# Designed miniproteins, single chains, continued (3): the designs that were tried, part 99

Each design is a single chain, and the fold is of that chain. pLDDT is the mean over its residues in the fold that is shown.

## One batch from the design tools (miniprotein)

Design m11666
Fold by ESMFold2-Fast:
Structure m11666 (fold): chain A 94 residues (1-94)
Amino acid sequence: MKIEVKVEDFSAEPGDFTATVTVEEEYKGVLIEAKVYDSSGNLLAHKIIKPKETVTITAPVEASDTSVTLEARVYDFKTGKILAEKTATATRID
């Protein structure tokens, strides 16, 4: 399976991180998750994605966050095994 992820670097101004996740194929019996983490590994946002969907995910960004990482994963619903994964990192621009 192919997951496409696009992220944008964020400024030093307070705001939201935004990313898009595109799932190109129709799958049955899978769970698709996107999770957003701060630079300390804290979970900021979590979204379940449907097959053949493009989803925008937003997360609040604190002044202490130097980077934000998006993980998109496809799990086999029966076994819980990871079938595909994609990560992307956005960095604070000063």
Scores: mean pLDDT 70

Design m11667
Fold by ESMFold2-Fast:
Structure m11667 (fold): chain A 65 residues (1-65)
Amino acid sequence: SLAEQLQTARELGAALARAKALALLPDADSVEVTQVDETTFRATATRGDEVVEATVTNEIAKALL
């Protein structure tokens, strides 16, 4: 169903944001993912005193809306 496809797209968007943050800060000790708006996810990776943020727009979820 459309709703199921949208949920899958949202999960993929969150996973992509997490992966992007980890690519920017390898060996991060924690990563937090937050939904910023309907199609945008932000991941915050922390390693000691270092913090980086990565944002991704879920174009698949956007197309399904």
Scores: mean pLDDT 77

Design m11669
Fold by ESMFold2-Fast:
Structure m11669 (fold): chain A 60 residues (1-60)
Amino acid sequence: DALVEEYIALLEDEDPLVRMGAILRLEHLGDPRALPALERALEDEDPGVRELAAQALAKM
């Protein structure tokens, strides 16, 4: 879906709050197409982004 692609693109945003929001939306959608992008977010520079990515992957 277009929404999954849009939220995956938001994981590249300069604002960590935007990236965190994208992770929560991808978790809610539960689409496996997001898994590679969420795995990359585990190595994000922001600790809050990394924590949310780990939680999203555990729940999906």
Scores: mean pLDDT 84

Design m11670
Fold by ESMFold2-Fast:
Structure m11670 (fold): chain A 100 residues (1-100)
Amino acid sequence: KKEELEKKIKENPNDAQAWLELGYVYLAEGKYDEAIKYFEKAIEIDPNNWEAWFLLGVAYYKKGELDKAIEYFKKAIEVATGPEKRIAENMLEVLEKEKA
């Protein structure tokens, strides 16, 4: 919920999860540049958040920036510590074939 997330950020600007969720809302609305900005803020606060790196990759992919999408999916794989790593690996395989 955009308004609740904006309120959380106003009260605690270091809430990495609130920045991540706000970025996701903008990503779902097709506002990729705004989504990227919010995901970058989430990563600045918590650089081990694999989901923020993954969603940065998704946003760049939606913009047609394949090289950056690949770079951020690789970073998501690097910081992921569980089964979610496979999601980023599958996306990376698809994009590497698309670029080749």
Scores: mean pLDDT 82

Design m11671
Fold by ESMFold2-Fast:
Structure m11671 (fold): chain A 58 residues (1-58)
Amino acid sequence: KEELKKELKELLDEIADLLGPEARETAEAIFENVEEYGTEESLEKAVEAAKEAIEKLK
């Protein structure tokens, strides 16, 4: 579970780097919400969605 949180944070940081500072605020809000209320299943889905978003931005 902790490894999924770390992976999600890294992926969200990458998306923020691609889209700029407004995206960083959104990414931080998403991460905080998932960290506080997320289940392992929701973390896995968030990681998958973030990976797909990065692929679309490349």
Scores: mean pLDDT 73

Design m11672
Fold by ESMFold2-Fast:
Structure m11672 (fold): chain A 86 residues (1-86)
Amino acid sequence: MSEEERELLLRAIALVLRAIGLILEADELMKNPAAKPYAEKAREAAEEALKLALEALKTGDEAKLEEAEAALEEARAHLAEAKKLL
């Protein structure tokens, strides 16, 4: 395995784990009615990030990895808004 392939694999694995963490955090925040609308948006973005990261892991597609990173940042932004309402 090349260094480039190894770096992509490690990045994809890290994104999978981060996406799962954000899904679990969003699920917890959805228990609060005030946070629920933002938590739902965060969960949707985190699920998309997970899907894209898993696809990147299977295919080695760096473009999918970048899309996963963007979706993960969208999920974080929505979680930050949800937390402001608590």
Scores: mean pLDDT 86

Design m11673
Fold by ESMFold2-Fast:
Structure m11673 (fold): chain A 55 residues (1-55)
Amino acid sequence: MLSEEEKEKMERAKKSIEEKVLPLNPELGQKALEAVEKGDLETAERLGVLGLTLS
Protein backbone atom coordinates (compact mmCIF):
# COMPACT_ATOMS: atom_id res chain seq x y z
CA MET A 1 0.00 0.00 0.00
CA LEU A 2 1.11 3.55 -0.77
CA SER A 3 0.55 6.73 1.28
CA GLU A 4 -2.88 7.78 2.54
CA GLU A 5 -3.19 10.18 -0.40
CA GLU A 6 -2.43 7.38 -2.86
CA LYS A 7 -4.95 5.15 -1.09
CA GLU A 8 -7.72 7.72 -1.64
CA LYS A 9 -6.59 8.11 -5.24
CA MET A 10 -6.87 4.34 -5.70
CA GLU A 11 -10.46 4.38 -4.46
CA ARG A 12 -11.30 7.07 -7.01
CA ALA A 13 -9.54 5.08 -9.75
CA LYS A 14 -11.55 2.03 -8.71
CA LYS A 15 -14.83 3.89 -9.15
CA SER A 16 -13.72 5.33 -12.49
CA ILE A 17 -12.77 1.85 -13.72
CA GLU A 18 -16.13 0.45 -12.63
CA GLU A 19 -18.03 3.26 -14.37
CA LYS A 20 -16.00 3.69 -17.56
CA VAL A 21 -13.68 0.73 -18.21
CA LEU A 22 -15.64 -2.26 -16.93
CA PRO A 23 -18.70 -1.60 -19.18
CA LEU A 24 -16.50 -1.19 -22.27
CA ASN A 25 -13.98 -3.95 -21.59
CA PRO A 26 -15.00 -6.18 -18.68
CA GLU A 27 -11.87 -8.34 -18.77
CA LEU A 28 -9.36 -5.48 -18.57
CA GLY A 29 -11.65 -3.56 -16.23
CA GLN A 30 -11.70 -6.50 -13.82
CA LYS A 31 -7.90 -6.85 -13.96
CA ALA A 32 -7.54 -3.11 -13.33
CA LEU A 33 -9.80 -3.38 -10.27
CA GLU A 34 -7.69 -6.25 -8.96
CA ALA A 35 -4.55 -4.15 -9.41
CA VAL A 36 -6.14 -1.32 -7.38
CA GLU A 37 -7.01 -3.76 -4.59
CA LYS A 38 -3.38 -4.95 -4.57
CA GLY A 39 -2.22 -1.33 -4.17
CA ASP A 40 -0.71 -1.22 -7.66
CA LEU A 41 -2.19 2.05 -8.89
CA GLU A 42 0.16 2.41 -11.87
CA THR A 43 -0.76 -1.04 -13.19
CA ALA A 44 -4.45 -0.31 -12.62
CA GLU A 45 -4.16 2.94 -14.60
CA ARG A 46 -2.28 1.19 -17.41
CA LEU A 47 -4.86 -1.60 -17.65
CA GLY A 48 -7.68 0.96 -17.57
CA VAL A 49 -6.17 2.89 -20.46
CA LEU A 50 -5.73 -0.34 -22.43
CA GLY A 51 -9.36 -1.26 -21.76
CA LEU A 52 -10.55 2.08 -23.09
CA THR A 53 -8.30 2.04 -26.18
CA LEU A 54 -9.07 -1.59 -27.11
CA SER A 55 -12.85 -1.10 -26.83
Scores: mean pLDDT 75

Design m11674
Fold by ESMFold2-Fast:
Structure m11674 (fold): chain A 71 residues (1-71)
Amino acid sequence: MPSKEQQIKSVLTFLRSLLPFLREHDPETAKRIEELLREAEKLLEQGDLDGAMKKVNEAMFLLNEALQKLA
């Protein structure tokens, strides 16, 4: 099982890889996701793994909602 830190880093990498696509199709959601990713990175650097996980989960929720509306 990957560590919580490794899970957070993997999700951050995944979300960052989708940002160019989101900026073209839903720039407002892309901006909100970028803000959440910055907050998650700050929390991760502070050792707050639970806070960081919450922020990446919020970003994933916004991504899923945006993709559902663009489908």
Scores: mean pLDDT 83

Design m11675
Fold by ESMFold2-Fast:
Structure m11675 (fold): chain A 68 residues (1-68)
Amino acid sequence: NAQKKADELLKKGIEAFKNGDYETAAKYFEEAVKLDPNNRKAWAYLGAAYFHLGDEEKADQYFAKANA
């Protein structure tokens, strides 16, 4: 089930994000949005992870998807 796998990846990404591991968090969030492109929460976290990594262009693009 792609939805359950996306949820699992989102949870792992959030854990990495809370620990300040933005690189690992971004990787999990990217996989989550590939499996569930309509998950606005995953897009928002992906934007936040890239913002913390200093990639403002990617952050803005992903935040736009979260707010679509």
Scores: mean pLDDT 88

Design m11676
Fold by ESMFold2-Fast:
Structure m11676 (fold): chain A 62 residues (1-62)
Amino acid sequence: GPQFQADIDAGVAALERAVLRTVIKKKTGVDPRSIAEIEALLPQADPDVQALLRRLIAIERA
């Protein structure tokens, strides 16, 4: 039902957040804790890392 799908979607989003944060920390040396901190990293990051940061922002804003 809708609740079961919502629980699965939430679990998948949580895993994607964890993976993105791990990769971002490995590439930048920073573990951003808020959307503002993620946005502050964008102008300093390589284009590949910028894509990961934008994906993380999208998940946090959903």
Scores: mean pLDDT 80

Design m11677
Fold by ESMFold2-Fast:
Parts: C-alpha cells; structure tokens; sequence
Structure m11677 (fold): chain A 60 residues (1-60)
C-alpha cells in the first residue's frame, strides 16, 4: 500500500541523511530513486507499485 511505501521512503531518507553526515557525499535525486527502486524490489513490491512510488517522489 502507499502507506507502507511512504514509511519505506522515510526510512530510506533517514539512511541517506546518515550516509551524507558520515561520508560528506551529496546524495542526488537519481541516487535516491535508484535506491528506492532497489529497496522496493527486495521487499516484493510490484512493478506498478514501484512506478507509483517513483512518481510520488518526483511530485514532491
């Protein structure tokens, strides 16, 4: 569901902020989208749900 996807997005955002603090590397929108796509695939989300999640991120 989108509620579960939003929680995953929030978790990933926290992970990437931590990585930025630890490494000083700037995380781009494309980096975020790629990692989100990978995470959702690992969790067994459908291709349609992944596409919806990516569109949601682009609309923010």
Amino acid sequence: SMEEIKKIIEELERELVREHIETGRVITRDDFKERLKERLKELGFSEEEIEEALKYVESQ
Scores: mean pLDDT 80

Design m11678
Fold by ESMFold2-Fast:
Structure m11678 (fold): chain A 60 residues (1-60)
Amino acid sequence: MSPKEKARKEISELIVKRGPAAVSDEDIRRIAEKYGLSVETARRIAREEAERLLRALGLL
């Protein structure tokens, strides 16, 4: 998997485990650093994954 795919998977797992509101900016920054991504890219991935999961649950 690419670094972006690994980051997306880890973020998705955090959202499923804790809920979208419980994923902090510090979690996003740590994941970005871990996979060599910009913080802005990791925040975008987190937003996209939160929207995808909320849409799948009929909450969007």
Scores: mean pLDDT 79

Design m11679
Fold by ESMFold2-Fast:
Structure m11679 (fold): chain A 68 residues (1-68)
Amino acid sequence: AATAQAIDKIVAAAAPLLKAAIETKSLSPDDAIAIIVHAVALQLGPAAADTLKAKLTAIVNTIKKELN
C-alpha cells in the first residue's frame, strides 16, 4: 500500500535525525517525534500517524538503552 511505503520512507529518514537529536541534545526526542507525527497526520491521516509514532518511539527507546 502507498501509505505503508510512505511510513517506511519516513522512518528511514527520521531514524538518523532522532539519533542526532539524542546525541546533541538539540531537541528532545519526544518533541521531534511530535513534530513529525503532526505533519504525517495532516498528510496521511491519524492511523498512519499512530503507526509512525509507535515505530519512532521504539527506535528512540533502543537508542536510549544503547547510550545508557
Scores: mean pLDDT 78

Design m11680
Fold by ESMFold2-Fast:
Structure m11680 (fold): chain A 65 residues (1-65)
Amino acid sequence: LVEEAERLREEGLRAAAEGSAEAIPLLYKAGQLYKEAGDYEAAIEAYERIAALDPSWREAVEELR
């Protein structure tokens, strides 16, 4: 779970660097997998990455926590 979450996080960050619309969905999935694995700090960090990419997602990220 954690290894898969890390892979998705890296893919999301790469997509963000390329301006891809897939960046936020990838980071969101990474956060969900971290949460399922019980790594809440890593999940929060993934959600903060989403907020950094698109501030309009801040409200949605709070609801998904």
Scores: mean pLDDT 73

Design m11681
Fold by ESMFold2-Fast:
Structure m11681 (fold): chain A 63 residues (1-63)
Amino acid sequence: DDAARLAELAERAAEALAAGDYEAARRLLEEIRERFGLEIVAADPEELRALLRRLAEALRAGL
């Protein structure tokens, strides 16, 4: 399920950002770009985390 996999990756990336693990976050964002063609960018890590969390929530809600 592509939506479930994307939601999982987005959630993991948001968790990595919240933990200050920017190397893990970068790797997960790279995987999202490679697998789903999505380039997720924000001005700072906090905004990026919020965006990723909202994306995961939307996908889990069937979007």
Scores: mean pLDDT 82

Design m11682
Fold by ESMFold2-Fast:
Structure m11682 (fold): chain A 74 residues (1-74)
Amino acid sequence: GAARSGEAAAKAAAEGDAAAGATAGYQMHLSGKREGNERAAEAGKKAADAGAAGDSVTAQEYGELAHKYGKEEE
């Protein structure tokens, strides 16, 4: 789900793997859309965009936000 995908995106970005962070962020965006969690989906999209741009720090921040949003929305 979105919470697990957000955790994976944050972890990959924290390890400096921007490409893996981008992939996980995009999957989190799709999972959030399927679950109706708009906040997690939006954060996942931003994590994916940042990771694709090579910005691992921003990708990590949005990955962590999507993980939090996924958990708070059940």
Scores: mean pLDDT 71

Design m11683
Fold by ESMFold2-Fast:
Structure m11683 (fold): chain A 74 residues (1-74)
Amino acid sequence: MLEQMAQRLRDALIAVAESEGYEVVGSTSTADEEKQTASASVTAVDKVTNTEVTYSATVLGPEARARLSAELRA
């Protein structure tokens, strides 16, 4: 299910941000069933430098990948 994929992406991005020493201050996950895409975004801050960073990822489902590939060729 795309929603589950989006949540997995979010969790992975949170883990990456935390492993790099950032504190996660916001996260979102979005599943678009019509476009067959799963997206996640995580906003984190470096408490020492007050630098804000955003991690984002999008995954295409098999059906969206095939259709998008065809559209990009047109």
Scores: mean pLDDT 74

Design m11684
Fold by ESMFold2-Fast:
Structure m11684 (fold): chain A 109 residues (1-109)
Amino acid sequence: SVVDEILAWAEKGLKEASKLPEEERERYYIDLATAVLTYAFLNDLSIEEFEELAQRLIELAKKYGVPDWVIEAIEELARVGLEAKREGLSFDEFQARIDEVLARWRARR
C-alpha cells in the first residue's frame, strides 16, 4: 500500500537520524514528519489512509526513541494535517497551517 511505502521510507530516515548530532537530529525528525504528512496530502490519500499513516508514524517515532517533546510536535503536526484534510483545504492552506505549528514549536524550543 502507499501507506506502507511512505512508512518504509520514514523508517529508513529515522535509522539515518541516529547517525546525526543531537541538534541536527531534532530538526531532521520534524522535517521528516512534515515531509511524510505533506506527501500524504499532495498524493490525496483518503482521510482513513492519512489517519493510519499519522498514527503509525507516531508509533514508529516512539519505537526509534524520538524525544517526547519532538513526539508532541509530530502529534500536533499530524492532528493539524488531518484536520486540514477533513476540511478539504487546498495545499496552500494546508502548508499555512503546518507552518504555524512549526513556528510555535521553534519558538518554544
Scores: mean pLDDT 86

Design m11685
Fold by ESMFold2-Fast:
Structure m11685 (fold): chain A 60 residues (1-60)
Amino acid sequence: SELLEIMKETIRDEMEKRGVSQEVIDEVIELIDRAYREGKSMEEIVQLAQDKIAEYLAQS
């Protein structure tokens, strides 16, 4: 999906700019890829990614 690839690139770029470790970035991207393969909607995938990023940021 073109939209999925754009979303993954955007998330990766934004997290890198914020100094997030590559390990955490990879974890978020893997979560997105798994959700997509499980048949989650794009809305659900976006929500899952946002929740994971918020969880990470809350601990910093």
Scores: mean pLDDT 79

Design m11686
Fold by ESMFold2-Fast:
Structure m11686 (fold): chain A 74 residues (1-74)
Amino acid sequence: MAAEEEERRELREAVRRGRAELEKAYEAGLLSEEEYEELRRLLEEAERLVEEGDLEGAREKLAELSRRLEELNE
């Protein structure tokens, strides 16, 4: 199942990018401690879902994280 393994790799990379962007936003002072914890939990949920094979669920959590991070740049 090469396609599923490829999707898992892509989602793991997306999780890594999300983590880096989250850290940048927090260090830049764009996030409160509460907001940082909320987004960190979304990232942890996405990572868990990837490992469990719920790729659709992982995409949904990553999309939510991206939307929340984009809100900070409005």
Scores: mean pLDDT 80

Design m11687
Fold by ESMFold2-Fast:
Structure m11687 (fold): chain A 58 residues (1-58)
Amino acid sequence: GGEELAMRAYVGVASGSLSDEEAIELLKKAYELDPEAAEGAGKAVVAAGGSEKILEAG
């Protein structure tokens, strides 16, 4: 579900295994399924050092 996609985006960026662009695509899908989980994960990614552009997914 959306919460799973949001978590994958967060863990992927935090671990360096996903690009910001890949994380944005996962978060866009997460926003369609679970906007609250996606918003929280997007903010957490930016706080962890991810690109501010990730917030544009929502």
Scores: mean pLDDT 76

Design m11688
Fold by ESMFold2-Fast:
Structure m11688 (fold): chain A 107 residues (1-107)
Amino acid sequence: SREEFRRLVIEAARKLMDVADEALKNKMTVDEFVEKIRKVFEEFYKKLLEMKIPYDEGLRALDTLYQLALDAVDRMRPHLTDEEYQRAVEKIREIYNELKEKLKKES
């Protein structure tokens, strides 16, 4: 349903915010941070497929979560080297592009 989908997006967004908060609190490594972000995206993607969400709606939601994940990296920016920041951004973009292409193929 539309309400179930909306709830899924809100919960995924909350999980991304929680990952950023936990990373700042516990001085999480970049690799640990990226892996937690990947898990949120993969769980979200799996639920999109289970709910049979239309491609266009799923893609828009995935793009929204991608922007939120980049915001999470930006919140960590003062605690990262330039190389760590670049790596985090590139890995998150890789996760987003991988899931975007998988979503297109499954549609």
Scores: mean pLDDT 86

Design m11690
Fold by ESMFold2-Fast:
Structure m11690 (fold): chain A 80 residues (1-80)
Amino acid sequence: MEGLDPGDLPSLEEVRERLRRYIEEGNIAGVVGIELIAVAANLGGKNEHARAYYLALAEVYEEAGDLETAAFYRKRAEKI
């Protein structure tokens, strides 16, 4: 299994948990932080990580009832 060291990219489960909390709290800055991590992973060639993060964003927005934003992130994951 790929292990994450301190300072490496967060695990998918941690990203999902943080995203659910950020959306519940209306913490836009926290959500943007996760989006930037997904973009950085994609630009760094870590396509599997980027795809997983975009899918986590899609899942959490879908759970929150924002189907348009969920569809946007799902489409981004499919292009990676």
Scores: mean pLDDT 77

Design m11691
Fold by ESMFold2-Fast:
Structure m11691 (fold): chain A 86 residues (1-86)
Amino acid sequence: SGNYEEEIAKYEAEIAKNPENAEAWFNLGLAYLEMGDYDKAIEYLKKAIELNPEYAEAWIQLGYLYRLKGDYEEGEYYQRKGIKLM
């Protein structure tokens, strides 16, 4: 609730200790999404799926973000990938 700077600092510290932690990249992406920084959210969620291509929730959140930016075809692609992995 409303303390995204603290959440960002926490996940950045986790990534500094383990840069292959897909969950930390995913959570960092969600924190930026909640702040309305969709470009950073997409960047960090893409890093999460690069590290774990089976991360269904990251694919689904990317689909949501692309729709928020008005890219409905890209949004459908990522959502379908995530659903297939569930």
Scores: mean pLDDT 87

Design m11693
Fold by ESMFold2-Fast:
Structure m11693 (fold): chain A 54 residues (1-54)
Amino acid sequence: SYRDRMLEAIELIEAGETSVARIAERTGLPRGVVSGIRTQIETEGVEAARARFA
């Protein structure tokens, strides 16, 4: 599901993946969506991003 792909993107970022292009390729999400998730993690943290999709 779309939610599961977004949670997978968050997990990849938390694991140390910094490439938006690679995360987009691995999850199937658009690069813009992945970039948005990364920005939210950088500004509000990983836990805040996860709570949005829980």
Scores: mean pLDDT 80

Design m11694
Fold by ESMFold2-Fast:
Structure m11694 (fold): chain A 107 residues (1-107)
Amino acid sequence: LEKEVYRAIREGNLEEAKKLAEKLPDNPDVLLLVGMAFLSEGKYEEAVKYFEKALEIKPNADVYTLLGMAYYKLGDYEKAIEYFEKALELDPNNRYAKSLLEEVKKK
């Protein structure tokens, strides 16, 4: 089933990836992959929903960083800063979160 989600993402079929992910609602890796696919396609609100679901199951610095990035793309700089700071609380050496936080603070 995860293999089918990966295939749908590679084919750019976000609707199929979404339907397949609904069969694995408690799999944080699948939720993260689908969220990243939506983020890459510029569907930031959908990406946020998937990252929030992944965060509820297994909080980690990468998910916080991706949430920050999605909110930054949506123009919600306050939420972007909040999530990048949370990522750095979990992983102070996360260079991506540090770089993105510096970028958003210039806004």
Scores: mean pLDDT 80

Design m11696
Fold by ESMFold2-Fast:
Structure m11696 (fold): chain A 61 residues (1-61)
Amino acid sequence: MDLSSLSSAELLELLKAGKISEEEAREAFMNYRKLSEEEAEALIRSGGDTKEALRLLLSKM
């Protein structure tokens, strides 16, 4: 699969396995999910849990 056809969970599994870089995962989330860079980074840090990603975004205030 290429990155454009993967779900958010699959992208994060590839990142955990070291098959893609954080930059590649962030770019895929921005292009595929149309997230901001901060939102994409929070989602990566949360391991794909959208609720945890939102909490991380609020915490960085």
Scores: mean pLDDT 70

Design m11697
Fold by ESMFold2-Fast:
Structure m11697 (fold): chain A 94 residues (1-94)
Amino acid sequence: SLPPPPSLSPEQVEALNKLIDEGTEEALRTAQLMREFEKRKTPALLEEIENGLARLDAIRAELQKSPSAEAQKVAAALGRFIARARKRVDELLG
């Protein structure tokens, strides 16, 4: 029989859930800022969006280090969000 797969400790699970929650909240905030930027194209809103995308990329990188399937799924979703958001910013600036 194969050994059981490595399990995360309760502390690791709590830290992971907090990171997933932070990523989800930051993505929702950045999406709202993007909608505001479409209406009012200000340098301040663009800076806030760029800062949000940088934070999301950092969270994505940390999630990618986790052996958790849920963390990998969330990291992939954040990667797609970041790519679409950057493309949309480029379209709104051109």
Scores: mean pLDDT 85

Design m11698
Fold by ESMFold2-Fast:
Structure m11698 (fold): chain A 56 residues (1-56)
Amino acid sequence: SVSQLQALREAFRVFDTDNDGYLGPQTVALVKSFQRMNGLEVTGIADEDTLKAMGM
């Protein structure tokens, strides 16, 4: 859980939020796992709710 959150935050730091419309499959998988764990809609997209839940 904590390790996966760290990996997800690191991935988004590298990819920049301006590019959230196009994510690699590995980042999409991490986003979906995070969304499922936090009771959010599992979209695989870095929506505002997902970013807010990550503390961004």
Scores: mean pLDDT 65

Design m11699
Fold by ESMFold2-Fast:
Structure m11699 (fold): chain A 76 residues (1-76)
Amino acid sequence: MELEEKVDEILKEAREKAKNSTLDEAYDIVGEALQKIAELAREADPETRARIAQRAFDGVSEIVKEVLEREKKKKE
């Protein structure tokens, strides 16, 4: 569906930006992505909102894990 495609695009952009970011920069990147996704969810029906929430959870989790792993390796 169109809204899910837009969510995937937002998450993809956030992930690309986060590849070379610090942890603090990644917080801003993820926050902006979540804000954009929340705006899209306002217009969606309940079933589409559930799918958007799942995609947002999966995408954000992946980005955060990648950034945390990079930071841990730098500190350890």
Scores: mean pLDDT 78

Design m11700
Fold by ESMFold2-Fast:
Structure m11700 (fold): chain A 82 residues (1-82)
Amino acid sequence: SAAALAEARELLRRARELLREAKEAFEEGKLEEARKLVEEAEELARRARELLDANADPTSPLVIEAAMVEIQVGVLKTILEK
C-alpha cells in the first residue's frame, strides 16, 4: 500500500540519520554511543525491510535504498566489533 511505502521511506530516512550520527560518534572515539546508534538504525532498517517485502516490487528504488542502508549498517557493525 502507499501508506506502507511512506512508512518504509520514513524508517529509512531515520535510519540514515542515525547512521550519520553513529559515524560522527565513531570519529570522536565514542564507541559505545556509535554501537547504540548503529543498533537503532539496524532495527529501523529491519522494519522497513519487512514493509517493503510485503508491499514493494524487488526492483523498487526504496528496496535498493534499503539494501544500501543494510550494507552501511553491516560495515559499521564490523568496524565497531574490531
Scores: mean pLDDT 88

Design m11701
Fold by ESMFold2-Fast:
Structure m11701 (fold): chain A 93 residues (1-93)
Amino acid sequence: DPVERIRELLEELLRRGAITPEMYERLLRAIDEVVAAGASEETLEEILERLEKIMDLVDAGASLEDIRAMLEGLLRYLEVIAENSAAANAAEK
């Protein structure tokens, strides 16, 4: 389940101190909105891949500043995906 794996990675980032509690809560909310908006499994897999890449950079010793910038970018991406998915679902044909 990509959603479960996404949540596990976010919890691991929080545990390692790579992400603030504030950013963790924002990302969890954004993921829940993406799921609620009916995002495809393919979209969820792409989100998971982006998080796995961020985790790899944390493991490689990337700076917290660089990790924060990447997480802010991911958050923006999630907000756009949720908005687009909600708009598509609201378009009754």
Scores: mean pLDDT 80

Design m11702
Fold by ESMFold2-Fast:
Structure m11702 (fold): chain A 55 residues (1-55)
Amino acid sequence: SSARLLAVLERGAALKRAGLPEERMAALEQTFATSTIDEMEAAVAAAEREFRAAR
């Protein structure tokens, strides 16, 4: 639980450092504030895939 939460937050922070657009980061943070850890993991994974694809 705590380790999973920290891992998700670290992944989000990594995306921000890598240059994820501010609006996309805000949407991800809103998800983090209102979702379960499973939903947060899904959301950050989707953001990571989108950012890598950069299409």
Scores: mean pLDDT 80

Design m11703
Fold by ESMFold2-Fast:
Structure m11703 (fold): chain A 62 residues (1-62)
Amino acid sequence: DAFREIGALLAPLDEVTRAKAFAIVSRALDGEDLEEARQKLVELGVSPETADRIVELVERIR
């Protein structure tokens, strides 16, 4: 389940960063630009590899 995979990828983050990352993912699921979502996740401190995986999962869900 892609939703569970996204949750697992975000689980290691601290509470504040995780909440911000979930907000980015939620907006991307609602149709915001995936390239912008990826960039925001990387700027938030998510590794580029993890951000790419999250974006792929979001693309598959929406």
Scores: mean pLDDT 82

